Designed miniproteins, single chains, continued (3). Designs and how they scored, part 32

Each design is a single chain, and the fold is of that chain. pLDDT is the mean over its residues in the fold that is shown.

## One batch from the design tools (miniprotein)

Design m9156
Fold by ESMFold2-Fast:
Structure m9156 (fold): chain A 87 residues (1-87)
Amino acid sequence: SPEEKLAKLNELVKEAYRELQKATSVDEAIDIVERAFDKMAEELGLSPELVEEMRKAIEEARKNKASFDEIVDIFSAMVQKAKEEIL
């Protein structure tokens, strides 16, 4: 159900933020967010379009040497899109 998917999304988001607080490098932060996106795609049944957008965001973050704050902003933006898709 949408309510169960939202609860699972909130659980995955909370876990990712706990890992991000312990991250010691930008590369580690990107890896944490990538794993969170993979879990969201697998467990929430997200659209192929949103999954591809998440993948592209990670590739661009690595390519452009995104800051920690930019990585957190990317994560927050994709979480919002996942919420909107779940409703």
Scores: mean pLDDT 88

Design m9157
Fold by ESMFold2-Fast:
Order: C-alpha cells, then sequence, then structure tokens
Structure m9157 (fold): chain A 80 residues (1-80)
C-alpha cells in the first residue's frame, strides 16, 4: 500500500509529466494528437486514483500511472 507521502509524490510526478507533454505538444504540432491522448489517459488515471478507496485497486491504478509516465518519458526522449 502506498503511504500518503508516496501518493503525493506520484500525483506530483503525474502533474509534472502532463505539463511536459503539453510543452512538447507546442513544439511538435505533428505529434499533438498522440501527446494529447497520453495527457488524457494520465488525467483519467489520476482522477480514478483520487476516487478509489480500495487499497489494492489504488495500487493497480498507481502502477498504470507509473507505466504511462514511463511511456510519456520515452516518447518525449524520442522527440527531443
Amino acid sequence: MLTPMEETILMMRGLATIAELEWVARQHPEEAERLQALIDELKKLMDEFMKETDPQKREEIAKQIESKIAEADALVARLR
């Protein structure tokens, strides 16, 4: 189970990733649709995480957020 501090760090990392994707989308309009899809998926997962009360399901959503952050990082690295 995530501690409140680990949950805070995860949410902060998610928000930072969204901000980076939005910035990269402004630099690469040709990739905007793909970048927007990742932004929308991250926002959805973060919203689901905040609404979920079951600890096991929260850990599953947290793993999905981590996976999407890694996917975003890989895409951003490729575009730079």
Scores: mean pLDDT 83

Design m9158
Fold by ESMFold2-Fast:
Structure m9158 (fold): chain A 63 residues (1-63)
Amino acid sequence: MVDRRVEELRRRGRERSEEARRRAEELGKTMTPGNAKHMGDAMVRGIETETRRRIEEVRREGE
């Protein structure tokens, strides 16, 4: 049961990261390339951190 929930969280995290990159590209049309890249990287890191925390929570619930 835990493994299925972990796989779902990983899949959602990947989808959210792809969406964040697309949104950063749209925002990049109104700012410098460096600022757009920094914003995109920050959003992806946030999503990755949140995904890892949620996976850890699910694993602890399974104990």
Scores: mean pLDDT 76

Design m9159
Fold by ESMFold2-Fast:
Structure m9159 (fold): chain A 98 residues (1-98)
Amino acid sequence: SLVERYPDNPDAYLDLGVKYFKEGKYEEAIKWYEKAIELDPENVDAYINLGEAYLKMGKYDEAIKYYQKAIDVAEKLGRPYAVERAKNLLKEAEKKKS
């Protein structure tokens, strides 16, 4: 696997998290997304994916926190499309909490 071949590659952990997310294994997906962020704290996609996993688990406060973190990181990196995507996901999570 990419994780076995490239243990310091954050994208390998992000891909592994996505695999578990697609299998409905959200707690396992979260562990791998957290590892991706540990290796690359500016990985906007990892923060978005963490938010989506928490949302699937009904943990709306955690989902909102990670979408907000994705916005903060994307704004610092000057990535307007990532900012817009994360803001839309944040708005949907806030609606589900209410």
Scores: mean pLDDT 87

Design m9160
Fold by ESMFold2-Fast:
Structure m9160 (fold): chain A 63 residues (1-63)
Amino acid sequence: SSKLRELILRLIGLKLRKIGLEIDLEYLKKNGGDEEEIKKLEEEIREIEKEIEELEKEIEKLK
């Protein structure tokens, strides 16, 4: 169904965004980035992880 496809594409998008943020976080930690910027990225990653978990549960219900 179109709905299942849209959810899967959104899941892929969220996972790619998380990978990008994790790379940025690692870079900041290694290069002495600002503590507030590091904390902000860690919070953003946590929010995306929650969205991924919720979306995976929705996808399972449609299979």
Scores: mean pLDDT 87

Design m9162
Fold by ESMFold2-Fast:
Structure m9162 (fold): chain A 55 residues (1-55)
Amino acid sequence: SSELKQQIELLEKSVKNLDEMIKVAETRDPELAKRYQEVKEKYKKIIDELKKKLE
């Protein structure tokens, strides 16, 4: 479960980074912002799945 906790932590950090990237991109490059949003949603789903494995 240590590996699962580390994976969750890394993915949560990636989601926070993507939130910042979306904010920067949303007015300048809407297509790029959309791509970041798609990656963020994938990471959030993986985090949810990994959290279920820890319960």
Scores: mean pLDDT 84

Design m9163
Fold by ESMFold2-Fast:
Structure m9163 (fold): chain A 85 residues (1-85)
Amino acid sequence: ILDAALSLFSKNGFENTSLREIAEAAGVSVGTLYRHFPSKEALYQAAVDQRIAALEAQAAASSGIDRDILDSFARMLRSIQKLSL
């Protein structure tokens, strides 16, 4: 679900991406999305946070330099998502 949401937001932008499109891409119902994420804003925040956490974990396992760069990028993304939604 979260990977599909992040991919669609990246391609179409937040305002042009519907919960229906995310549900179809993830193979779930729109009702299922709404049960777990009460708004498109909540889904966006959850998707970005999960993706950043996964990338940080991967970077920590392979390289410290990647982790430092990724952490800086993650902080920027979290700031942007709170202001842009």
Scores: mean pLDDT 68

Design m9164
Fold by ESMFold2-Fast:
Structure m9164 (fold): chain A 79 residues (1-79)
Amino acid sequence: KALEHLERAIAAVEAGDEEEALRHALEAVREAGKLPGMTVEQLHRLIGLLLRAMGLLLEGDRAGAIEALEEMREFIESL
């Protein structure tokens, strides 16, 4: 479910829908926080990547935002 939200966030960035991208990225972090075995340190890393993606979106750096969201996806897939 967290991965589904990240896929939707990336698609929203590609579509230029910043509000939808931020909504899905936040929901992905919230869902990842519910995963069994998630540590505080792992959650803090995801929050850091979320803040980076949000900052890049606000600056209009769509490619950078997608890279940050892809890093979040890879990290969650490793859990």
Scores: mean pLDDT 82

Design m9165
Fold by ESMFold2-Fast:
Structure m9165 (fold): chain A 90 residues (1-90)
Amino acid sequence: SEAEELVKKGEEAAAAGNNEEAAIYYLKAAELYLKAGDAEKALEYAEKAAKLAEKGSPLWKAAVVGRAEALRAQGDEEAARKLIEEAQAE
């Protein structure tokens, strides 16, 4: 799948030490998983993107939004709201 290809590119970028590029690929994969209805994988890859992105950067904030969207898709609206509030404080 396109999402699996993006995950592979993210893994290759991370192995090369290109953390920002890896985070971008993981976030794109998370968006595709969310669109496909796989909220669990969307959360997994959005979390990986957030860990690799510089805290407080636009990419990190986008990854936090991706995490919140995945949590909402799983029915955890309270966890999603709390995560967005914490990110806005950064």
Scores: mean pLDDT 88

Design m9166
Fold by ESMFold2-Fast:
Structure m9166 (fold): chain A 99 residues (1-99)
Amino acid sequence: ATIYLEAGRYYLKQGKYDKAIEYFKKALEIDPNNARAYLELGKAYFKQGKYDEAIKYYEKAISINPNNSRAWENLADAYEKKGDTEKAEQYRKKAEEIR
């Protein structure tokens, strides 16, 4: 639901990442195919330094909307934070190709 997605984004801006995650998960309970909610959920985990969780949710966002170049960019950033520079470069190229 839009209200849970907006609540999650509000808490994300406040740096309250656990609250943001809670509300993005509630949005996904209502619409489990909401690519935007998965992308925002991945961003919240990325902000917490939980790069494996961020990657998981970015991959889910891409599985729903593979033409979202921002999701591929975010996936590349997460792999870079894990020290996987080869995958980071691969996914940045993917983002450029889709653009």
Scores: mean pLDDT 88

Design m9167
Fold by ESMFold2-Fast:
Structure m9167 (fold): chain A 76 residues (1-76)
Amino acid sequence: MKPLPTKPLEELSKEELKERLIATVQRMADALGLTPEQKAELLERLEKIFEEKGDSMTPEELVREAMRLLQEIIDS
């Protein structure tokens, strides 16, 4: 077991957090069998959150929002 991110979320730059969150969400979407269209919608919404609220949200809030979006798409 080798953890690749060694820094707490609070120590990540916004760019590092964005890339990691996008990669995690893409991996989860693929594992859950989301369609390319659902995956594109999820990523578009996530990018919009970073653009509109990235500076006002904490890393924890950004992670929660991404997981909420993924869950909404799964729950249809």
Scores: mean pLDDT 73

Design m9168
Fold by ESMFold2-Fast:
Structure m9168 (fold): chain A 69 residues (1-69)
Amino acid sequence: MKKIRVTVHPDFVGTVKALVESNGGRLLSEKTVGDLVELTFEVPESVVDDVMEQLRSIMGGGGSVELIE
């Protein structure tokens, strides 16, 4: 498993969770950071790059995705 951090507008939280969970990932933590929501997920190594690309695509300029381990 790899950990990713996703920071998004609240309106994207449901979509982000659904996308990660559909790819075998799981939510580890959720917190509010100013006007945004920071989500930490555990994702299978085999799909982490694809998941991160999909997340960046759906968020456009509205958030960030980073690999933390």
Scores: mean pLDDT 83

Design m9169
Fold by ESMFold2-Fast:
Structure m9169 (fold): chain A 62 residues (1-62)
Amino acid sequence: MEPEVTGEIDQALLDYLRAHRGERLEGEAGELVREFQRANGLANDGVADAATIGAAEAHLAQ
């Protein structure tokens, strides 16, 4: 298995994003969110905005 930052989102990260809605995330969470945004063609600013949360929800939905 290759640990590549490709926009992997899990339930724990989505829950964290929802808890910090509208905030710019720091540290490892901010880095993961920026990579997820980049992989999904979103603005990669690390902000837990509606577009980022919506994309993560869609990714986990099925």
Scores: mean pLDDT 72

Design m9170
Fold by ESMFold2-Fast:
Structure m9170 (fold): chain A 80 residues (1-80)
Amino acid sequence: SERERELRILESVLRFLKYAKENGVDKDTVIAALKAVARYAEERGLERTVRFLQELIDKVKENMDEAIELAEKRIEELRS
């Protein structure tokens, strides 16, 4: 299901965002990586996942901590 695929994608994305924060990875690099994940999801018809990743990209541009929190909340919702 898209829910299960979205969960797996977002768990990987969350690990990457936490790594990026801890290691001072440039926001532009983070955004480029998330855009690549969004393309991967789009190629697989995961339309809701793509929309969430677009929201997450916008949040990364503003505040990395809030982006991490957004991803964590979405993962919790997908597990419920």
Scores: mean pLDDT 89

Design m9171
Fold by ESMFold2-Fast:
Structure m9171 (fold): chain A 71 residues (1-71)
Amino acid sequence: MDEEERRKRLAEEARRWLEGQKAFYEQTLPSATPEERAVLEQKLAEIDAQLSKPDDELAEWYERRLEVERR
């Protein structure tokens, strides 16, 4: 298996997951309280930061996250 192809697939999965989370938070924002809105905006900023990473760094982050969430 090509390491570059594996990294690209993990990065693509990470981007789809992050985009889904972003869409969910954006849908929630209009109904959120001021305190909840601040938390959601922080989470959106964190998602945007992850999405701005190169594929290799994003893939490593996502793989690590999957290990935590699977358990």
Scores: mean pLDDT 78

Design m9172
Fold by ESMFold2-Fast:
Structure m9172 (fold): chain A 65 residues (1-65)
Amino acid sequence: KEEEAEKKTEEALEKGLAMLDEEDQELFKKLKELYDGIKKALKEGKLEEARKLAEEAEKLVDEAA
């Protein structure tokens, strides 16, 4: 059930990216990669890797703001 919701969210984000400016598209692509990495690390019990990826995502958003 959660996997289905995540799949739909990823699909919606990918479609949304096609309607954004180049700069916004690049930002969202990077955030999506980090988000996927965090989920994978958490699923594998790699809390340290998940934390590092989360920090990187926060840094990216902060720099874009």
Scores: mean pLDDT 71

Design m9173
Fold by ESMFold2-Fast:
Structure m9173 (fold): chain A 55 residues (1-55)
Amino acid sequence: SKIGELMQRVGELAREHGLSPAETQALAREAIDLLEKEGKSVEEAVERVRERIRE
């Protein structure tokens, strides 16, 4: 599923950047909302997560 792919990719980014569980959960919720509520693609949601990690 798109949600499954998104969650896997967000989890990989969180591990690579040493994010806390709370930070990971917040980013995952934002990414899912982009996919489900705003109709964004998985790639667009993942790119938004990368932007958040850098900010």
Scores: mean pLDDT 81

Design m9174
Fold by ESMFold2-Fast:
Structure m9174 (fold): chain A 61 residues (1-61)
Amino acid sequence: SSIFEANLPLIEKAFEAFSLPAEKRPELLRLVEERIRENRDKIKNDKDVGELIEEAIREVS
């Protein structure tokens, strides 16, 4: 999705901030894209996307 693509820098920054293993990056990216797709009608700003990224990180961790 365009929202997912636009937020790739935020996802990468979060990945680095939480010190996730490199092996989990593909899983995180797929999960974030899925969550954005499922919640696209609820996403209105960057904070909403940030919350979905944090949820995905907790699930992958």
Scores: mean pLDDT 80

Design m9175
Fold by ESMFold2-Fast:
Structure m9175 (fold): chain A 71 residues (1-71)
Amino acid sequence: GESRKKILRLIGEILRLIGEILDIEKEIEELEKKDLPEEEKEKKLKELEKRKEELKRRLKELMEELRNLKP
């Protein structure tokens, strides 16, 4: 059987990644509301979207790991 400690660690990491994704989505919304040069907005948006994609990939991997640990 899998260790309760490992399950709790995975859940904690999953929740942390979800929080980070939500924070990035909020930053994107706030960025759209700011009166910044178009090129600067586009650059920041691309950086935020890239970070969001990387976090979503990690989230998927951790969720699959958690799923595989269940009987």
Scores: mean pLDDT 81

Design m9176
Fold by ESMFold2-Fast:
Structure m9176 (fold): chain A 99 residues (1-99)
Amino acid sequence: GEELLKEIEELIEKLKELVRKHLPPETAERVIKLLEEILELARKLLEEKDVLKLIGLILRIIGLLLEIRSLVSDPEILALLDKLEELLQKLAREVLKRL
């Protein structure tokens, strides 16, 4: 749980750097905000014990990931976004198996 969250935090920081470098400033600001919201939801996911609230957090994360994908066409950013989705899926699975 904690190790996966740290990997997610490190990957989000790397994504924020690439987004600032490769995207127009206004789009970069929007994507960075969405990435920061995903990180906050991932932290909440690790601490949540209510199954319905966990499902709600997972659905919000999915929605934010889809919004980022609608704003980004850069293949390097998309490749890291795929890795972020993989780590978030692993985190969700670990949290759900504790129930």
Scores: mean pLDDT 88

Design m9177
Fold by ESMFold2-Fast:
Structure m9177 (fold): chain A 74 residues (1-74)
Amino acid sequence: IDEKEVEAAMYRIAGAAAELAGDYEAAAEYYKKAAEADPSTKAIDLENVAKAYEKLGDTEKAAKLAAEAAKLKA
């Protein structure tokens, strides 16, 4: 397994744990780090950041990140 994939997975686990705790701000930060660690999963990680921002009420940031993720999937 690539070291970047492992690093990204660890950040995603931390993000998921933060979501479970209701800490959407921390969740967004961890998912951003996952996207930076493994560019191959950037689209999925950015979708998770967008969802966290939506939960925080930051609909403008959420929309921008969702659009960026969609562009990466196209």
Scores: mean pLDDT 81

Design m9178
Fold by ESMFold2-Fast:
Structure m9178 (fold): chain A 85 residues (1-85)
Amino acid sequence: SEGIEALRRETEELLRRLEEEIRRSKSEERREELRRLAEELRRATEALLSGARSAEELAARLAALEEVRRRAEELIEEIRKEEEE
């Protein structure tokens, strides 16, 4: 479960970044978008940590978590670029 433990730590770090962006955001629409992603990220992580019964189930849950993580990272990157302008 080394992969799951690494993903848990990476997800915890990403959640902290999303929470920081929520606190610093000047836009209510952006805050809502960030909160929705944080909630999706929490749900995907909980599904992964609930224990998979097969390799296929584990792969599907990992893929779902990775998709939400990608969206969250993309949004944070977009916000960062907007702030640098």
Scores: mean pLDDT 80

Design m9179
Fold by ESMFold2-Fast:
Structure m9179 (fold): chain A 82 residues (1-82)
Amino acid sequence: AAGRPLSDETVEAAKQLLAAAKAKDFATIRELAAANADTNPAVADIANVGLETGSAELAAEQAQALIKHANGEPAGSPLRAA
């Protein structure tokens, strides 16, 4: 994201990506990358990082950081369950 505020849609997509990444579900990560390419490019970029590096952990970390930033939470706080 190039300094623009994050939409609720982007946060929802990031939460879906975080869940898929925690599950190491690369099929869902691929679907999220494609689905978000136009609408939520920040989420698509994070998903593609996971796919290109083969690291679900990087995708999870980046998605979690994006969610926390959108919520105004300081980095490092635990993520809420569901």
Scores: mean pLDDT 75

Design m9180
Fold by ESMFold2-Fast:
Structure m9180 (fold): chain A 71 residues (1-71)
Amino acid sequence: ENLKKQADYYRKLAEGHEKRAEEMERLADIYAKLDPETAEQYRRGAEMARGSADEYKKKADELENEIKKLE
């Protein structure tokens, strides 16, 4: 069933964005005392990546709900 593969794909995209957000948060912590402006840029990047992850999770949830209606 194609919908399950699409849901899995969106889950993987969400995981990728979460990893990116975690890496940016780690870099922000490293730069916090050395270069606060760079730290702020990484924090904003992490926030955007978190937003993308949430959006892909929502798409996966919607597809899983549609699968549930068809099964």
Scores: mean pLDDT 84

Design m9181
Fold by ESMFold2-Fast:
Structure m9181 (fold): chain A 77 residues (1-77)
Amino acid sequence: SEEELERLKKELVDAVNAGDYRRAAEIFVKLGELYEKQGNYKMAASYYRLAGALYEKLGDFETAKELYEKAEQLLKK
């Protein structure tokens, strides 16, 4: 829902300001899932890429790779 998107965006700002990269990565995945569910594949891919970058910073390279691959698949036409 629109309310869920706005709530997640606010929680994301709070997580980033706190330096909580783990929380921010989790929220980026949730934002990607919501946009994907709405059929907005470009926004979904952007959020999955942002989540992937944060998982790389956390040393979770496998999760980062899966998120990058998911983003690329969503952008294929």
Scores: mean pLDDT 88

Design m9182
Fold by ESMFold2-Fast:
Structure m9182 (fold): chain A 95 residues (1-95)
Amino acid sequence: SEAQESIERTLEALELTSKGLKAYKEGKYEEAAEYFEKALKLDPGLWFARVNLAKALAKLGKYEEAVKLLEEMVKEAPEDVLTRELLAEAKAKLA
């Protein structure tokens, strides 16, 4: 069943996102970014993983990559204040 396979992928993506968040809290930003990227390969729609990937990329000084991700997110949800604030902060680092 595609529904069963979709649920299993989302659950694995959520577990990877949890591991990424733990790595982020420990200051392991490269490891955190890798977990969030793996989660997004399984479930590209996981907004929470995309937000935390952008934060991890910014901590790594990868501001161009963070801006690219956040600009895509702002197009999908223009009303999301957090995503717009993160985008403004990342753009300020490139200016």
Scores: mean pLDDT 89

Design m9183
Fold by ESMFold2-Fast:
Structure m9183 (fold): chain A 70 residues (1-70)
Amino acid sequence: SKLGKEIKELADRANLLVQKLLEAGKYDLAERLDKLGEEVAEAWDNEDYEEAKKKLKELEKLLREAEEEL
C-alpha cells in the first residue's frame, strides 16, 4: 500500500539519521526519533491507520528538524 511504502521510506531515513545523531552526541534527539518510529510501527501493526498517518506526519516533521541539527 502507499501508506506502507511511506512508512518504510521514512523508517529507513530515521534509522540512518539516528546513527548520525548518536555519532554527533545528540542522544535526546536520537531517542525521540526512535520512540516516534516505534509508535508509527505499533499503530500500523494494530491496523490503526489514522493513528499511523498522524504519527508518520509527526515523524516527518521531526526528521526535518533533526536534519537541521547536523
Scores: mean pLDDT 84

Design m9184
Fold by ESMFold2-Fast:
Structure m9184 (fold): chain A 70 residues (1-70)
Amino acid sequence: SAEEAEAEAIRLLMEKLGYSEEEARAVVETAAKLSGVSLGEAARAIIRMLEEKPLEEARAGVDALLALAK
């Protein structure tokens, strides 16, 4: 479900990259807004990125999204 995907993306951002729950949520919301997709679709894209990319590269992309959310 969309709620399960959002929760999983937030969990992975916190566990793998060390973001707070608030920061992780802001990342998912910002990605959805920039891409014009649903929160569930943005969350699934973030999960795939974290699974497919090196953590350093994934972190750089996520940090850029978080900067836009502030």
Scores: mean pLDDT 83

Design m9185
Fold by ESMFold2-Fast:
Structure m9185 (fold): chain A 80 residues (1-80)
Amino acid sequence: SEELRERGLELLRKAEEAYKEGKLEEAIKYLLEAARLFSQVPGGERAAATALGAAGRLLKELGKEEEAERLFEEARELAA
């Protein structure tokens, strides 16, 4: 769906804005929602994996190592 893809891209932009403002938890929330939307789009698997990987990196910055590891695992499985 083009609509889901456009919404996912808008959420990635919001995540970048939140990250620039130091709002890491808000950025993670946008990235996870973008990943969910991309996972519902045919051919969206790489975009979803990229968003999950970005969220995982931000979780590591917050000290949430186990949550980050789970997202990296999901991203790897989705990109395979």
Scores: mean pLDDT 89

Design m9186
Fold by ESMFold2-Fast:
Structure m9186 (fold): chain A 68 residues (1-68)
Amino acid sequence: SELEYLINDFKEAVKEALEKGVISEEEAQKMLDKLDEILAELRAGGDVEEIKKKLKELAEEFDKLLEA
């Protein structure tokens, strides 16, 4: 699934931001937990448009963390 690849790429970006010291361990864990929940919803056959919306909102949250 293309969305599953995007979620995994997002998880890698979160891990890289943590390794570079740009975000805290707590912030990284919260982001990864939300991504795991979205991935579980996708694998359970959840609504693709709702999943895309959640990913967009989470990406906006992550961008704000990177600018802080």
Scores: mean pLDDT 85

Design m9187
Fold by ESMFold2-Fast:
Structure m9187 (fold): chain A 65 residues (1-65)
Amino acid sequence: MKEIAEATRKHAEGYVDYAAEHDIERAYRILKEDYELGKELGESEEVLEAIKEAAERARRLAEAA
């Protein structure tokens, strides 16, 4: 379980970095949707926090543009 949470964090961080050069506003929306869906499906708290952190980072980048 910890390995999955760590992999999710790394993947989400890479996705935000990639999206910053393409469409960060859309990335923010997708990450918010993934968070809500994961919450409904009973995903682990560690994985949900990783997605939430990535979404908040994407939001800050979108607001700075």
Scores: mean pLDDT 76

Design m9188
Fold by ESMFold2-Fast:
Structure m9188 (fold): chain A 71 residues (1-71)
Amino acid sequence: AAASRAAAGEQLRRTLLEYAEKSKDPKVAERIKREAERLSADVAGATTDEQLEAIQKRAREVVKEAEESSK
């Protein structure tokens, strides 16, 4: 369970860092990297599926912000 949550957090972190690397705006890249750290930690500490769903929704919002920075 803990190992599974850590793996999920690591996958989320990697995905968000990929978006940060593709961002041309350094400020947006910094924000995405910070959110990657926070969300990864939140996943590792999550004890319910509802918490994991909330984290996933937040991650999608971060991705949307990264896409907006590409315009």
Scores: mean pLDDT 77

Design m9189
Fold by ESMFold2-Fast:
Structure m9189 (fold): chain A 67 residues (1-67)
Amino acid sequence: MMEELEEIAKQGEEALRKGDYETALEYALKLVREAVRRGALSIPDEEEAEERMREQFRKAKEIERAR
């Protein structure tokens, strides 16, 4: 149910607020996987989408560290 997806998203947001990019990425990937599994999201290349998400979180962490 969408309610579960919202809970996962909330956990990811809390991790981002705390600067825990590793945990935030984990919940972001979990959210995408659950959304695809439930038919709420359709991704042509799920593997590529996950890699892109990992790279974006890595870059965000680098930018924060550089400041």
Scores: mean pLDDT 74

Design m9190
Fold by ESMFold2-Fast:
Structure m9190 (fold): chain A 66 residues (1-66)
Amino acid sequence: MVLRVRLHGSVESRIGTVLRLIGRPDVEVKPLGENEYLVTLTGDAAEAEALLAELRSLPYVEVEEL
């Protein structure tokens, strides 16, 4: 699964989200621009869907499936 993730809000909120994504061994993160990332989920499909749902629930996070 490949996602475009755009981060808004405070510096602390944006850093927190990036660190959560980078900390996962099943996630590849590529910067596309300032506060915009291409996120590739390479793990189990259920874990990928759970992370997608989590990201969609976060305030100040925009996520699009590609």
Scores: mean pLDDT 77

Design m9191
Fold by ESMFold2-Fast:
Structure m9191 (fold): chain A 61 residues (1-61)
Amino acid sequence: MEEEIDREVKRALADIYLALGKWAYERGDYEGALSDFEKAIEIDPENEAARKAYEEVKKKL
């Protein structure tokens, strides 16, 4: 039960960093976006959206 709640919290945190990274990317802050996407991946390595966004931003640097 607690393990499932922990997974939901991690997923929510990863989504927050994913959103922050996308927001930074829209502003042209590629370094900030890269850092946020990296945090999302560290929290939830299975987050395909964050992993894809990380690769896209890395190409811009």
Scores: mean pLDDT 80

Design m9192
Fold by ESMFold2-Fast:
Structure m9192 (fold): chain A 74 residues (1-74)
Amino acid sequence: MSKEEEKWSLLAVLLSRFAARAREAGIPLEDIVKMARELVDVAEANKDKPLEEVRQILEEHADRLFAELQAKLA
C-alpha cells in the first residue's frame, strides 16, 4: 500500500469511528456531516506530512470539534 493509500485508509477509519460516536452522543446528522467535512479538509491540508503526524492532527482536531459542538448544544 502506498503512503497516500495508507492516509486515505486512516481517514476512512477515523471518519467512520467519529461519525458513530457522534451519532451515539445525540449529535444531529447535519452537524456530523459538517464535522466530517472539516476533518477531510484538515487531512487534505496536511497530506504532505508523515502518516503518524497526520493521524495525531486528525485525532486532536476531531476531539476539539466534538467538544466545541457539545458546548454549543448545551
Scores: mean pLDDT 76

Design m9193
Fold by ESMFold2-Fast:
Structure m9193 (fold): chain A 66 residues (1-66)
Amino acid sequence: TELNAVVAKHAKAAIDAAYNGDRETAEKHIQALRDALRALGAPDEVVENAEKAIRTQVDIAEAERA
């Protein structure tokens, strides 16, 4: 699924960046995910839910680094 591929790509990149302490790159990939999902015609609810899920994983990764 195209939506699943987009989510997986940007989620992995954002989480990996967070584990490396690169908050700017993590935010960049969260933004890229939002933009890509909207470009694919995803409803706002889907975009917001995907962003929330990935931000939660980024926050966990960052907390594990601390």
Scores: mean pLDDT 81

